# Designed miniproteins, single chains, continued (2): the designs that were tried, part 42

Each design is a single chain, and the fold is of that chain. pLDDT is the mean over its residues in the fold that is shown.

## One batch from the design tools (miniprotein)

Design m5432
Fold by ESMFold2-Fast:
Structure m5432 (fold): chain A 89 residues (1-89)
Amino acid sequence: MTPEEILEEIRRLVEELGRLVEEYKREPTDELLEKIFETASRIYELIEKLVKLTPEQIAELGRLFSRFLRGEVSPEEVFERILEIIEKG
């Protein structure tokens, strides 16, 4: 995959994660929670293909995903923050 293709895939997965979180808020099931964790794991794997993260950036991503799972940030905000980390890392 090209870097541009990886970024588009990250965007799609972040949007999917947002939809899964909204579904989980309406109907909390273990199956939806598992899909949320699988999607987040895939996003992390794609980020690691683009940039070598510092411990501080790894911690920042962990806090960002935690806030996203609580519905405190939009998918667009999550993707923008990921782009900042990739561009500066």
Scores: mean pLDDT 81

Design m5433
Fold by ESMFold2-Fast:
Structure m5433 (fold): chain A 73 residues (1-73)
Amino acid sequence: MVEELREKLEEVAREAIEKGASAEEVAKKIDETFKKFLSEKGTLSSEEVEALYKAASEVVKEAIERVKEKERE
């Protein structure tokens, strides 16, 4: 589950960055994909939700960092 979410969010982030999306646009795409993933999974325990949020936060941080580096070039 966590690995599935991370790979899906990383793919969405990569595509957005390659298309020249801003940091805000990339974050929005990740957030939309994450929310859709949660809604499709149904009822989750607090522990599962925390794990998924942590994975999503890590992907967002990495993606924003990549966008910032690209904007400096």
Scores: mean pLDDT 78

Design m5434
Fold by ESMFold2-Fast:
Structure m5434 (fold): chain A 68 residues (1-68)
Amino acid sequence: MERRHLPRGGAEVELREGPDGVVVTIRGLPESLAGLEEDVLPLIARLEEEGRRVVVRFEDVPAPVVLP
């Protein structure tokens, strides 16, 4: 399992790998989408090149800022 904190707009990105593919869960405000486009879309493209299925889930919630 991989977890990334996307600092643009305070969004959090969580990757969970399984035999059937990768689930990408994104949490944050709509303003965070600019950072998502720059970082997450290239990552999804790479996973697809590797033959992985990718499922993207969005969760918009105001949460306390927690850094790793």
Scores: mean pLDDT 61

Design m5435
Fold by ESMFold2-Fast:
Structure m5435 (fold): chain A 57 residues (1-57)
Amino acid sequence: SSELRELLEKSGLGSYVDLLIKMGFNSLEDLSDEKIDKVPGIFRSIAVVARKALEES
């Protein structure tokens, strides 16, 4: 949870932390392709950007 928050804040996505937690993304491991595929439309885009930030870190 803290690592996900730090990643999102570092990537300029700090405002989306609470939204991602509500969607079930509580840790870096939750940014899996399988979990992202279950997220509806626009929210999937946010999760994909967070996943990219993780891969670039």
Scores: mean pLDDT 75

Design m5436
Fold by ESMFold2-Fast:
Structure m5436 (fold): chain A 60 residues (1-60)
Amino acid sequence: MQQLREQVLQMARLVLEHEGGGEADWQRVRDLVENSSLKELQELLRELQRRLKELGLPLP
C-alpha cells in the first residue's frame, strides 16, 4: 500500500505542477491519498495515468 500511495502522489504532483497548482492544492492531495482505501488509491492511479497521457507527461 505505501508504494501505491507514493506512486499516486508522484503522478498527482506532475499533474498539479503542469496545471499551476499551489502548496494548498498539494496538501489537499496528500490528505486525500493518506485517507484513501486501496480501492480509492487504485481509482486515483487510473485517473492520474489517463490525465498524464492526455497532457503528454511521463509516467513515473
Scores: mean pLDDT 77

Design m5437
Fold by ESMFold2-Fast:
Structure m5437 (fold): chain A 117 residues (1-117)
Amino acid sequence: MEEVLERFERLFVEEAVRVARIVAEQRGLPFDEERVREEAREVAERARPIILRIYERGELTLEDLLEIASLAEDSVVRVGAALALYRFAKEYGIKVSPEAEELIRQMLANAGVPLPA
């Protein structure tokens, strides 16, 4: 169980930084990588009960996605959370609801970030 939560945190930090870099490059602006990493870790810690629920249930719902996204103040961290949840679900064989997948797709499209295969 702890390994699952640690894996989600690693995916989230990775995706938040990746999204922030893509958005910064598209806008020709710098970004504070350490700030993005710090917020992603804080959000991951607060999200632990939600991630545990998702893992035990084997399903990622729209409500779960919205709850986790609401924990992030920075839009690039919110998009990073959505992408991390998608990767986490695929890695652990967790079902993603059609509504959650559509919101993830919309969040990525709005940020100019491609959805991973």
Scores: mean pLDDT 85

Design m5438
Fold by ESMFold2-Fast:
Structure m5438 (fold): chain A 86 residues (1-86)
Amino acid sequence: MSPLERVALEVATLVLEIGRQNPAIPQELVERAAAIRRKIVAGRPLSPAEIAELLAIAEQALSTLPADDPIGQQLQRLIAELKKLV
């Protein structure tokens, strides 16, 4: 697994965890993150469009959390790391 795929897997997994506990995140975005995560777990490469979609979903999920939320801070760090790998 590449560094990009590892960080993308961590982002998708955390978005799904947040989505389970936070109804402010639209279900369709949670389902898209789940689909991207399944693709990574299956060893299939992500397209640039899928990486951009995952980043947009993650940023929207982050916007639903308080600025001082520890989970939100973890997601923000993972988003920054993923952006460095693109």
Scores: mean pLDDT 85

Design m5439
Fold by ESMFold2-Fast:
Structure m5439 (fold): chain A 80 residues (1-80)
Amino acid sequence: MEVKEFEFKSTEEEVSKVLLEVVELTKDQEEVEVIVEAENGYKVKETAKGGDISSISAAIIEAYNAEKNGGTIKVKLIFK
């Protein structure tokens, strides 16, 4: 699987659920690229190496903080 995409509402429940899934998919990867986009225009691109998911988690949480009104957040994982 070369690309995995998540689309979800910016709520605490959905964000927590997606964070767990993203962690599970990326923890054993040598390198993964993450693109996070919020409906309000927030967009960030991060690269995780050696299972370090801290930048990915921070990007998703920041998108949630930017889009608190239940708008849509998209997370795209690109596996190398």
Scores: mean pLDDT 77

Design m5440
Fold by ESMFold2-Fast:
Structure m5440 (fold): chain A 89 residues (1-89)
Amino acid sequence: LEEEAEKAKKELEKAEEEMAKLFLPSFETEEEAREVGRELARDIAEGKETGEWFPTTQRGLELAKKVKEAGKKYKELKKKAEEEKKKKE
């Protein structure tokens, strides 16, 4: 479970980075693009509405779906890992 949670976290981080790359043409610096893209990805993973920044392109929608799925999986595995820790205490 701990290994699965770590793997899910890495998958989520990878999807967040892919989302950040979509914003590179909209910003002068890679840092700004990554920051906005990661923030959007985190909001999507948490199930929050992103409003103005919601991706409308086919690729953006696919990445949003990937981030949402990865976020759900990580949250679920993290919850299971915490529940097992409580059982051992």
Scores: mean pLDDT 67

Design m5441
Fold by ESMFold2-Fast:
Structure m5441 (fold): chain A 62 residues (1-62)
Amino acid sequence: GDAAEAAAHGQAGDGAAAARAARLGWKNKSPGTDMQGAGAAANAGGQEEGARAGAEVSLGSS
């Protein structure tokens, strides 16, 4: 349903950004513990990216 899709969209954006940053960090450094560090940094960046995407969609929607 719409409500489930809306919730999934918000979390998918945050999760996708975090996963992307974590993978980039892992590819640059050794696997394992470095992924955890990259994930923490990605969480901060993902929140900002999500806010930008939301603002852009809101502007375009109206």
Scores: mean pLDDT 49

Design m5442
Fold by ESMFold2-Fast:
Structure m5442 (fold): chain A 94 residues (1-94)
Amino acid sequence: MSPEQKRAVLMTAGEIMAVAAEETIRRLEAETDPERKAKLIEDLRNEVRALEELAEELKKLGEEIGFTEEDKKTLERIEETIERARAAIEAAEA
């Protein structure tokens, strides 16, 4: 797989994972049951970890082969989703 093909695959994976994390955030914000809330917090923490690892690999590839404007927009969305997820976890634990 070329670096360009690998970037495309990772960008697609990042978009899918960001959508999944955004859905977990919505569920966490609506959840009132403490046991379900705790499970959603754990799920969201795992999703954040995976997104952070993917973002780091994408940044590495971008340093090697550059980014398109679309790639930069996708990476920005991933980083924004991570920050929103962290805020949602903090709010849920308060």
Scores: mean pLDDT 85

Design m5443
Fold by ESMFold2-Fast:
Structure m5443 (fold): chain A 79 residues (1-79)
Amino acid sequence: VKLDTPKDGDSFKPGTIVPLTGDMEKGDVIEVVNEKGVTIAQGFASEDGKGYIVMPGVAPGKYTIKINGEAVATINIVE
């Protein structure tokens, strides 16, 4: 699966919504995992090619976005 957004290295603040676009099908499972592989947020593709995740108030650092268990992007959480 290839995302159009977010791109690898994109930055977001804790507690914000991360919109996703790209090669997704409606109902695809979206997860965000920390550096230890722990899932900290989960969502679903709302339509073909579109979804979103609500970021909790997590520590700054690198997080991986997974679609149906496959790593598709790494994002940065910044203050």
Scores: mean pLDDT 81

Design m5444
Fold by ESMFold2-Fast:
Structure m5444 (fold): chain A 68 residues (1-68)
Amino acid sequence: SLSVRERLERIRKELEELLAKSTDPQVQALIQEYIAAIDYVLEHGSEEEQERFLENVERALKLIKEME
């Protein structure tokens, strides 16, 4: 099984791929915000903060996929 860190890095990669395919500026801005938040949490967040954020970003990824 993947660690919390590896799961966040995988979601970041999926968001980068969605960003490259997106044509909607509002969706692009939303994706960029979540990528920046992942980077912040990976560099500065505790393991507990990374774990809580993982749940939120997994929900966000599903929502973003439904927008296209």
Scores: mean pLDDT 87

Design m5445
Fold by ESMFold2-Fast:
Structure m5445 (fold): chain A 79 residues (1-79)
Amino acid sequence: SAREREIVVKYAAASLYITALDIEKELGASQKTIDDINKQIADLLSELSGREYTAQQIKNMTTEQLKEELKRAVAEALA
């Protein structure tokens, strides 16, 4: 369905940003770059789950925690 395709695209986008965040941290990216990626992840998780995520919440999570949170958000979107 069109809704399932939208969820898949947003899931792929969020996965890409989480991967990019991990790589940028390894490369010593600026705090501005990290903050911008955290904001993109927060917005995508909010859209998927229907719950409000803030960039500050994302900033306080590890990469592993973000991957698990994304799985939960996708499960909520598909319910």
Scores: mean pLDDT 88

Design m5446
Fold by ESMFold2-Fast:
Structure m5446 (fold): chain A 87 residues (1-87)
Amino acid sequence: KESLKKLIEFLREVAAKSTNPAARTYLLLFVHELERMIKENASLEEQIKMLDNMIEYVRKNEDIPEEMKEKIIKELEKTKKELEKEL
């Protein structure tokens, strides 16, 4: 739960600093999905699966600048690792 909240804060910050409207929109969609998971008390397994899906989505998305992709993927992978330790 705490790891997801930190991830949400990170994604909001990256979105706020981005001048790319498409990238900002995708980041805010990720924030929305993560907030939904917290609200619905999704399991750790479901949270990890969602992070895996987000990582793959970011890797394949050409609308997100490469520098921003690297930052987002690194933080998603870090958060996933923290959640895996709670299993």
Scores: mean pLDDT 81

Design m5447
Fold by ESMFold2-Fast:
Structure m5447 (fold): chain A 65 residues (1-65)
Amino acid sequence: MKESLEAARQVADDLLAMIDENTVEIKGKDVYLHTGGLSQAERDALEAALKAEAAAKGYTLHVLG
């Protein structure tokens, strides 16, 4: 739905202000977190935050690393 896409953009915008744009990719309702360049602590923190937000808004989080 349109409101779901706007919500996804707001979540991504807030998180992207703190992380590299190449680290998070959004395709429809799928959110991809690329952890290859991140430390274990950074990965754990971002994964937890994105997983919680994606679940709350009905998006599917994919963690790639």
Scores: mean pLDDT 66

Design m5448
Fold by ESMFold2-Fast:
Structure m5448 (fold): chain A 87 residues (1-87)
Amino acid sequence: SPLDTFRAALDTLRAEGVTDPRSVLGMAQLWLKEVAETHSPEEVRALLPEFLALVRETLAALGASEATIDRVLAELTRVAERLIAER
């Protein structure tokens, strides 16, 4: 599934010692754009809860503050809503 690919990419970032929340945000934004280009709006909406949960879990594992996690998730939600609206 697209989420399996995303999970593998997050695991690779952690394995390579990446600790910057901005790197997670950037990769997550690219994944959302690719999924929005290849999936219906309804399919993207169905993927969002697990996608956002994976981002939260990864940022928490990297030691990001709750405030940073909330900001990243809010930004990804805005990006997803914009991409869905453009379709």
Scores: mean pLDDT 83

Design m5449
Fold by ESMFold2-Fast:
Order: C-alpha cells, then structure tokens, then sequence
Structure m5449 (fold): chain A 64 residues (1-64)
C-alpha cells in the first residue's frame, strides 16, 4: 500500500508538469489521481489500481 501512495504522488507530479503543454490530458490524469487517493483511503485497493492505470495512460498520451 505504501507503493500505491508513492505511485499516486509520482503521477500527480508528472501530470502537473504536463499541464502547460497538454492541459486537458493533464487535468484528466490529475482527476484520476484524486479518485485513486480517495479509493485508497476507503480501502478499495483494486479500484485505486484501476484509477492509477487510467492516470498512467493519460500521462503517456500527453508525452507522445
């Protein structure tokens, strides 16, 4: 679970960096990161993982 918290923080920082170039993708990625944080706080680890993967996909799209 510490690994999920670390990944959420990392993805948030990466999304913030992409905000100037790809605001729509960055905002969507940040939204999924916030949803993952909420799911993790609720003990819904599988749901948190799904949101983390969605955030990763959006960040990768913004980098392409």
Amino acid sequence: MENLEKEIERLKQEAERLRDKHPALADSAIRYVELAKKALKQGRFEVAKIYIENARELIEQARA
Scores: mean pLDDT 82

Design m5450
Fold by ESMFold2-Fast:
Structure m5450 (fold): chain A 84 residues (1-84)
Amino acid sequence: SSAKEESEKNVKKSEELTDETEKKVETGSPKDAEEFALKAAKENVKLAQQNADLGDNEGMSRNIGNAIRNIGLAVQSQLEAEKA
């Protein structure tokens, strides 16, 4: 169904944003990684709400998991920035 296709696209976008955060943590400055991770976390919460509205509770849970991961990466990056 079209709703299923939209849910799958939202989960894919959530995963791509989280992968980009991980790349910035590995290769970028801690400050840039922190800022990107916070933006990615906010976007992942919005994607989770969209999946919930589409009736995809599994995709919602996946997107919330990615939001939580991004918050963790933001905290890690903030602590590294404070050491510099």
Scores: mean pLDDT 88

Design m5451
Fold by ESMFold2-Fast:
Structure m5451 (fold): chain A 57 residues (1-57)
Amino acid sequence: MSPQVQQHVDLGVQHFNQGNFDSSIRHFQQALSIDPTHVPAALNLIGSQIDKDLKKK
């Protein structure tokens, strides 16, 4: 796995835990643009999108 993929996953998780879902989504999208088969990034992207939509009411 590329260190760049892991960096974006880690930053995405940090932003998600802070409630910064837009920043979280962007970092997971960057991870997937580098490695589209990275399952943790894909799952976290889906989760971040769902939580963003629930928060935005």
Scores: mean pLDDT 78

Design m5452
Fold by ESMFold2-Fast:
Structure m5452 (fold): chain A 120 residues (1-120)
Amino acid sequence: MMEKVRELSDEGVGLARRTAREGGTYAEEAARKFAEAMELAKEDEEAQRLVIEGLTEALGILASDPEAALAFVRALAERIRTEEQARIALEALERFQKEHPEVGSAARAAFEEALARKRA
């Protein structure tokens, strides 16, 4: 499990770097990788910490492109199925907002709005 969580998180970060460099639809694929990692990590505190760190890194990479960051967090929200996945994502978004207050606030709001729409 831990090895697979690491693999998915590293792939997600790589796709975020590719989005920042090349543009395109890689934000949705990155969101898919992180959603899978969060599902695998839901019962493992160490795995959860690794996913939070990876998500925070991916968001930091996308901070220079607010449109891509918003697309990523909306795609991530659409793939959240459990409260534990939502908690992991929100912890990463809180860390991101602390480092990048403007884009981080917008990203967190977009994520929470997408989750609320999905629950309605």
Scores: mean pLDDT 83

Design m5453
Fold by ESMFold2-Fast:
Parts: sequence; structure tokens; C-alpha cells
Structure m5453 (fold): chain A 78 residues (1-78)
Amino acid sequence: SDREAILLALEYEGQYYIKLAEEKGLDTEPLRELYKEARERVLAAESVEEALEVLSDFSRQAAKLVGEEPKEARLLPS
């Protein structure tokens, strides 16, 4: 299902940012809590669009916690 695909994407992004934080010597607890909250929000979402918004918000906040720019939408070549 679409929600299952979003949950899987959230899990992979969560693992990515936690690993990156560990490699940088940062505290992983804020990322783990952010992931937990995002997962609960995806499960409670009434639409695929709402679930995608939660995933996008998680990516933005997680990137900032590890000192990266948020994951950008693919830029189309000119």
C-alpha cells in the first residue's frame, strides 16, 4: 500500500540520518525521538498526501539536526 511505502521510506531515511549522526559523533536521541513521532503521525494520517507531508517534515528536521541541507526535490535539467 502507499502508506506502507511511505513507512518504509521513513525507516530508511531515519536509519540514514541516525548513521550519519553517529559518524559525526552527534547525539542520536533527538533523531530517534523525531523518527518515533513521525512514524506515529504517518500511521494516524487520513490521506497519502498527509503521510507524505509528515515524511517531508521529518526529512527537513533530521537534516538540520545532522548539519545538512534538507533533502531536495530532484531539480529538472534545463
Scores: mean pLDDT 78

Design m5454
Fold by ESMFold2-Fast:
Structure m5454 (fold): chain A 82 residues (1-82)
Amino acid sequence: ARELVREAAIKFTAGNLQLVGARVAKELGDPAAEQAAQGAIDTFNEAKKLVEEAYQAGGLTPEEKEELLKRIDKNIAEAKAL
């Protein structure tokens, strides 16, 4: 159960790093910036799936699940705005 929480945290961290990379690419005028942003969105969607699975396995409280999903959704919105 807690292993799924750890996997969710790792995916969320990876998505955040991809989002930073996509933002830098956009600022530099790199034509790959859109693909980098999509990669971040895909990674965040994987993190959301792992959060749901962790909750179903009893690794998260309802409040922890809601807070994590809210934070991931915020970062997806930022990636979509790039």
Scores: mean pLDDT 86

Design m5455
Fold by ESMFold2-Fast:
Parts: structure tokens; C-alpha cells; sequence
Structure m5455 (fold): chain A 99 residues (1-99)
């Protein structure tokens, strides 16, 4: 498993425990490593998870930004399934911001 993927799994464990600060740090590290490796899909997945943490914190502005980055990266990677998943998450964050 790639180093960035291990950081994502660790971030997911902290997210499950509602330790959002630790989850954010690990996802940001995963983004950095995936970016350095040119791994667009892992970078996009890391942004998806980062967006989900911000969404759970009700920080919809940060969630929107993270999901938008994920959509852009999945598009660059040619991952239509990932792009559509990211778009759905983005639409949910936008809808919640208006409440």
C-alpha cells in the first residue's frame, strides 16, 4: 500500500473517533505525498476525506473547497466514477451551506 494510502487509513481512524484535528493533519500529509508522487487519484481521495471531515464539523466552506479539489483531480485522472462521487458530495455541502 502506498505511503499516502496508509496516512488516509490512519486519518479515517481519527475521523471515526471524532478527532477531527488529527484526521485533518493526516489527510493533508496524504495530499502532500500523493501530489509529490503525481498520484492524482490518491490526492483526490485525500481531498474527499478532508471534505468529509470539514462537512462533519459543519465547516461547509472548507468542505466545498476540498470537494471541488477532489472533482478537479478525479477529472484530470480520467476517473469518472470518482468525479461523480465528488460532485455529489460537493452538491450536498452546497445545499447544507444554505440552511
Amino acid sequence: MQQAQQLIQQGNQYFDQRDYQSAIQLYQQAIQLASQAGDLRTQALSYMNLGSVYFSMRDYDSAIQSYQQAVDLFTQAGDDVGRRGGQAALDDALANKQR
Scores: mean pLDDT 88

Design m5456
Fold by ESMFold2-Fast:
Structure m5456 (fold): chain A 100 residues (1-100)
Amino acid sequence: SMEEVERLLREIEALAKRLALELQQNRDNPAKSRAAVAEFRERVLALVARLPEEAQAPARDLVDRTTERILAAVDAGDLAAAYEALGEFTRGMAALAKRL
């Protein structure tokens, strides 16, 4: 249902905001930052699996590309790039939901 899609999108947005805070808090700890990204990916993919089938593949692709960009940003010590990737991710997820 659309209500379920909207709820899943809100949960995904909350996970993105949590990751942004965790990356800021662990700026000087790359191991904890990478662990936070891994947990974010796992939790978001579990929510994506509950989206309508037609949205699952493009959402998984967006999660994978976003995770790769954030990990590169973490390795570079570039918090701004990580925030940019998360912002593009949340906008991309909203665009996918509008097509349902």
Scores: mean pLDDT 90

Design m5457
Fold by ESMFold2-Fast:
Structure m5457 (fold): chain A 94 residues (1-94)
Amino acid sequence: MGRVEMRLLSTGIRVGPEGLTMAKALEYAEATRAQFYAVYPSLDALKRDVTRLLNAVDTGLELTKEAIATVGLDEKAIRAFLEKKVAEREAAEA
């Protein structure tokens, strides 16, 4: 998953698919319209992806929300937080 895609998905999760507009997606994800269309063909495509994530992966969503609340909307920091949580769980099984 690319950095822009991750930021757009994180924004969609935070705002919710019903409240998500193109302006909010670009502003909160700090993405240009060109970067958006490189990843998603339309705003509706992003909304569908957000809805699938909200319905399919409760644990992953909880971890993503925790990461955003802890480190903010910085993709690098969110990724590091999630990688650390996965490593801690794997270490506990050793």
Scores: mean pLDDT 72

Design m5458
Fold by ESMFold2-Fast:
Structure m5458 (fold): chain A 50 residues (1-50)
Amino acid sequence: DKDKLIDEYMKSSRLDREQVESILKSNNYDIKKAKIELDRIVRRYGLDRP
């Protein structure tokens, strides 16, 4: 389910729905590619820090 996928990535990345959906769309909803890109963004901007 697309909505469940977006919710899961929002929880792990702390990005908003619009940002997560944009990343998923740019990767044609390829879970593996989207996850790599999200992980890079999270690490670059320290969004995984408290």
Scores: mean pLDDT 73

Design m5459
Fold by ESMFold2-Fast:
Structure m5459 (fold): chain A 78 residues (1-78)
Amino acid sequence: SMEELIEKAREMILEELKVLGLDPKGFEKEVEELAEKFARRFLEALETVEPSSENSKELQSELAKEFFKLVEKIRKAE
């Protein structure tokens, strides 16, 4: 379900932030918004994707870009 995908996305985002030594405290809303975006983009890709590495790379690039925008926001607040 969408809720399960959002939960998994949130867990992954928080784990990656922790690996980078970043404190997500105060950015819970941004983490939730990013998790929802990840879940939505993943479902959209499943609906439209044909078996191609190109589509996978595009999705990964978009998700990585959005993740690093959050990373930049957190780092600037430190």
Scores: mean pLDDT 77

Design m5460
Fold by ESMFold2-Fast:
Structure m5460 (fold): chain A 84 residues (1-84)
Amino acid sequence: MINPKILKKAEAEIERYLKEHRDPSLSEEFNKALAYAAYGRFYYQLTNDKSIYDYFLKKAEEYVDKITDPEERERARRYIKAIT
């Protein structure tokens, strides 16, 4: 069962991390997609709650779909699949 307080806190942490550590050579959407996927896996391992993992992967996929460059979008999908 998803804990909405944990999800909101994790999303706020991801957004703060991205403001400080975003790779400027990549699109904002690419950076967000990878961050959400990586943190989804991290919080799944920490909480053992698959619904957290599924939620963050869905967020990562939403950001992948917002990438306008088809090549960058496909690269993001491959990286997410490799780390999850």
Scores: mean pLDDT 77

Design m5461
Fold by ESMFold2-Fast:
Structure m5461 (fold): chain A 127 residues (1-127)
Amino acid sequence: KYFDLSLYKTPLEKKIAEETQKLIDLLRQPNIDEEALYEHVRNILRIIAEEKGLTDEQVDEAARRAVELFKKLKKAPSLGELVAVMRQSRYAELASAPLYFVYLVTQDERYLKAAYAIAKAIVELLS
């Protein structure tokens, strides 16, 4: 377990943390199934979208964009680039922070790429 759920104050924040843990677990695999990656990202985005009254079509498009960004990132983003996106939404911060903490422990850039991709997708979904 890579993060403490007691840091998450609301039922919504706890659901985001629980779904982000499933994404962390998927990213431990040497070969990541693209469909599974899409499903886990979609589940995180759907929790946020339900709270904000956004449509399934908006969730599906945001999840698709997140997976495409993750696949296209040849270099991990800088901490400054990640923080700049996270500052735009509390939900982006809640979803991406656990991924960033796993990156600090593992030094596996896939977690940093995933943190950036999910944070950006959340910001775009909410704009």
Scores: mean pLDDT 82

Design m5462
Fold by ESMFold2-Fast:
Structure m5462 (fold): chain A 89 residues (1-89)
Amino acid sequence: VDLSEFDYLLHIDQGRRSTRVDIHNLKTGEVSTITVDLDQPGGLGSSFRAVRKGLQYIAKKDGISVDTARKNTYITGTGAGGLAQKMME
C-alpha cells in the first residue's frame, strides 16, 4: 500500500473485552491509543465503532472534518477496520 497518500495510520486490535485503536501520525511519528469498550466479545460493530472513534479523534486533533480524516487515514488491523475505509459514511 502507498502510505505517502495518507497522513495517518489507524490500527485496530480487537480484544475480548475491548478494542484498541492505535493512531499513528505519519508526519510526526506520534502514536496515540484509545480503547473502545465492548458490550459483547468480538462483534463486527465494535470494529466499526473503533474506526469511527479513531477518525473523530484525528478530526478534533487536527481541526478537520471526519470525512477529511477518513480520506487521509489508512485503516488496518481487523477485516472490519479495513473495509470501513471504503465506506462513504
Scores: mean pLDDT 68

Design m5463
Fold by ESMFold2-Fast:
Structure m5463 (fold): chain A 80 residues (1-80)
Amino acid sequence: AGNEAVERQRPKAEELYKTVKTEEEKLEARRELFREVVREAVERMTPEEKERLRELILRERPDATPSQREYMDIILEALE
């Protein structure tokens, strides 16, 4: 019967539905991890590398999407 494949995937679909409400929580966790990764990377940079990265971000930021700007702002804050 055509519904047998649906029945076999029912537990998987229910599990996926339960995780949908955590998408915002996952997004915030990803931003927090990005902040830590950027901080560690910046701490390993020379002053010249930090200035070059700052110039690159500032150059590209005006044309960036809102989502890209959020990540760019995290990088700029870490460079301060």
Scores: mean pLDDT 71

Design m5464
Fold by ESMFold2-Fast:
Structure m5464 (fold): chain A 90 residues (1-90)
Amino acid sequence: EVEELREKLEEARKDPSLSEVQRLVIEGFELVLEGKEEEALELFKKALELELETRKKQHPDTPEEEVERAEKEIEKLAEETVKALVELKK
């Protein structure tokens, strides 16, 4: 069902109401299905970074320590997401 999943992702990507974060996540899933794990990791990191930037704009008083912690979490979460998707592909 890899083809069926690809078709659903391509159709979802055509939805004009999708946020940039949602589009990056969809592209990341497509890259994992293609075996391009490093490229998928970069896209998931970008999606999480954009979400963090949006949060920083809404809360500019956020302490630097919290931002640094979130940045470290982004790397870990992106790696865990790629690993989980690779396992599901099997």
Scores: mean pLDDT 74

Design m5465
Fold by ESMFold2-Fast:
Structure m5465 (fold): chain A 88 residues (1-88)
Amino acid sequence: SARAAELEAEGRRLLEEGEEILRTGLDGLKVLSDPESAERARELGREARAELEARGVKPSQTGSLLFLELAEEKRARGEALLAEARKL
């Protein structure tokens, strides 16, 4: 159905976004000795906090590790949408 296709597309997009955030954040942590990489990790943490707070989620991680929580949140939403699509 069209609705199932929409949910699958949105679910896959969220999973891809979560994977990209996780990959980018982990890569940033590997090179924190570089000032530019450290600043990008801090920026990613600020972006993750803002997005989680906008959705009413209180982050359990702090600083640059907030990307882990954002990645997990997007993964969970993506999987839920894919599960809903399978029932249609």
Scores: mean pLDDT 76

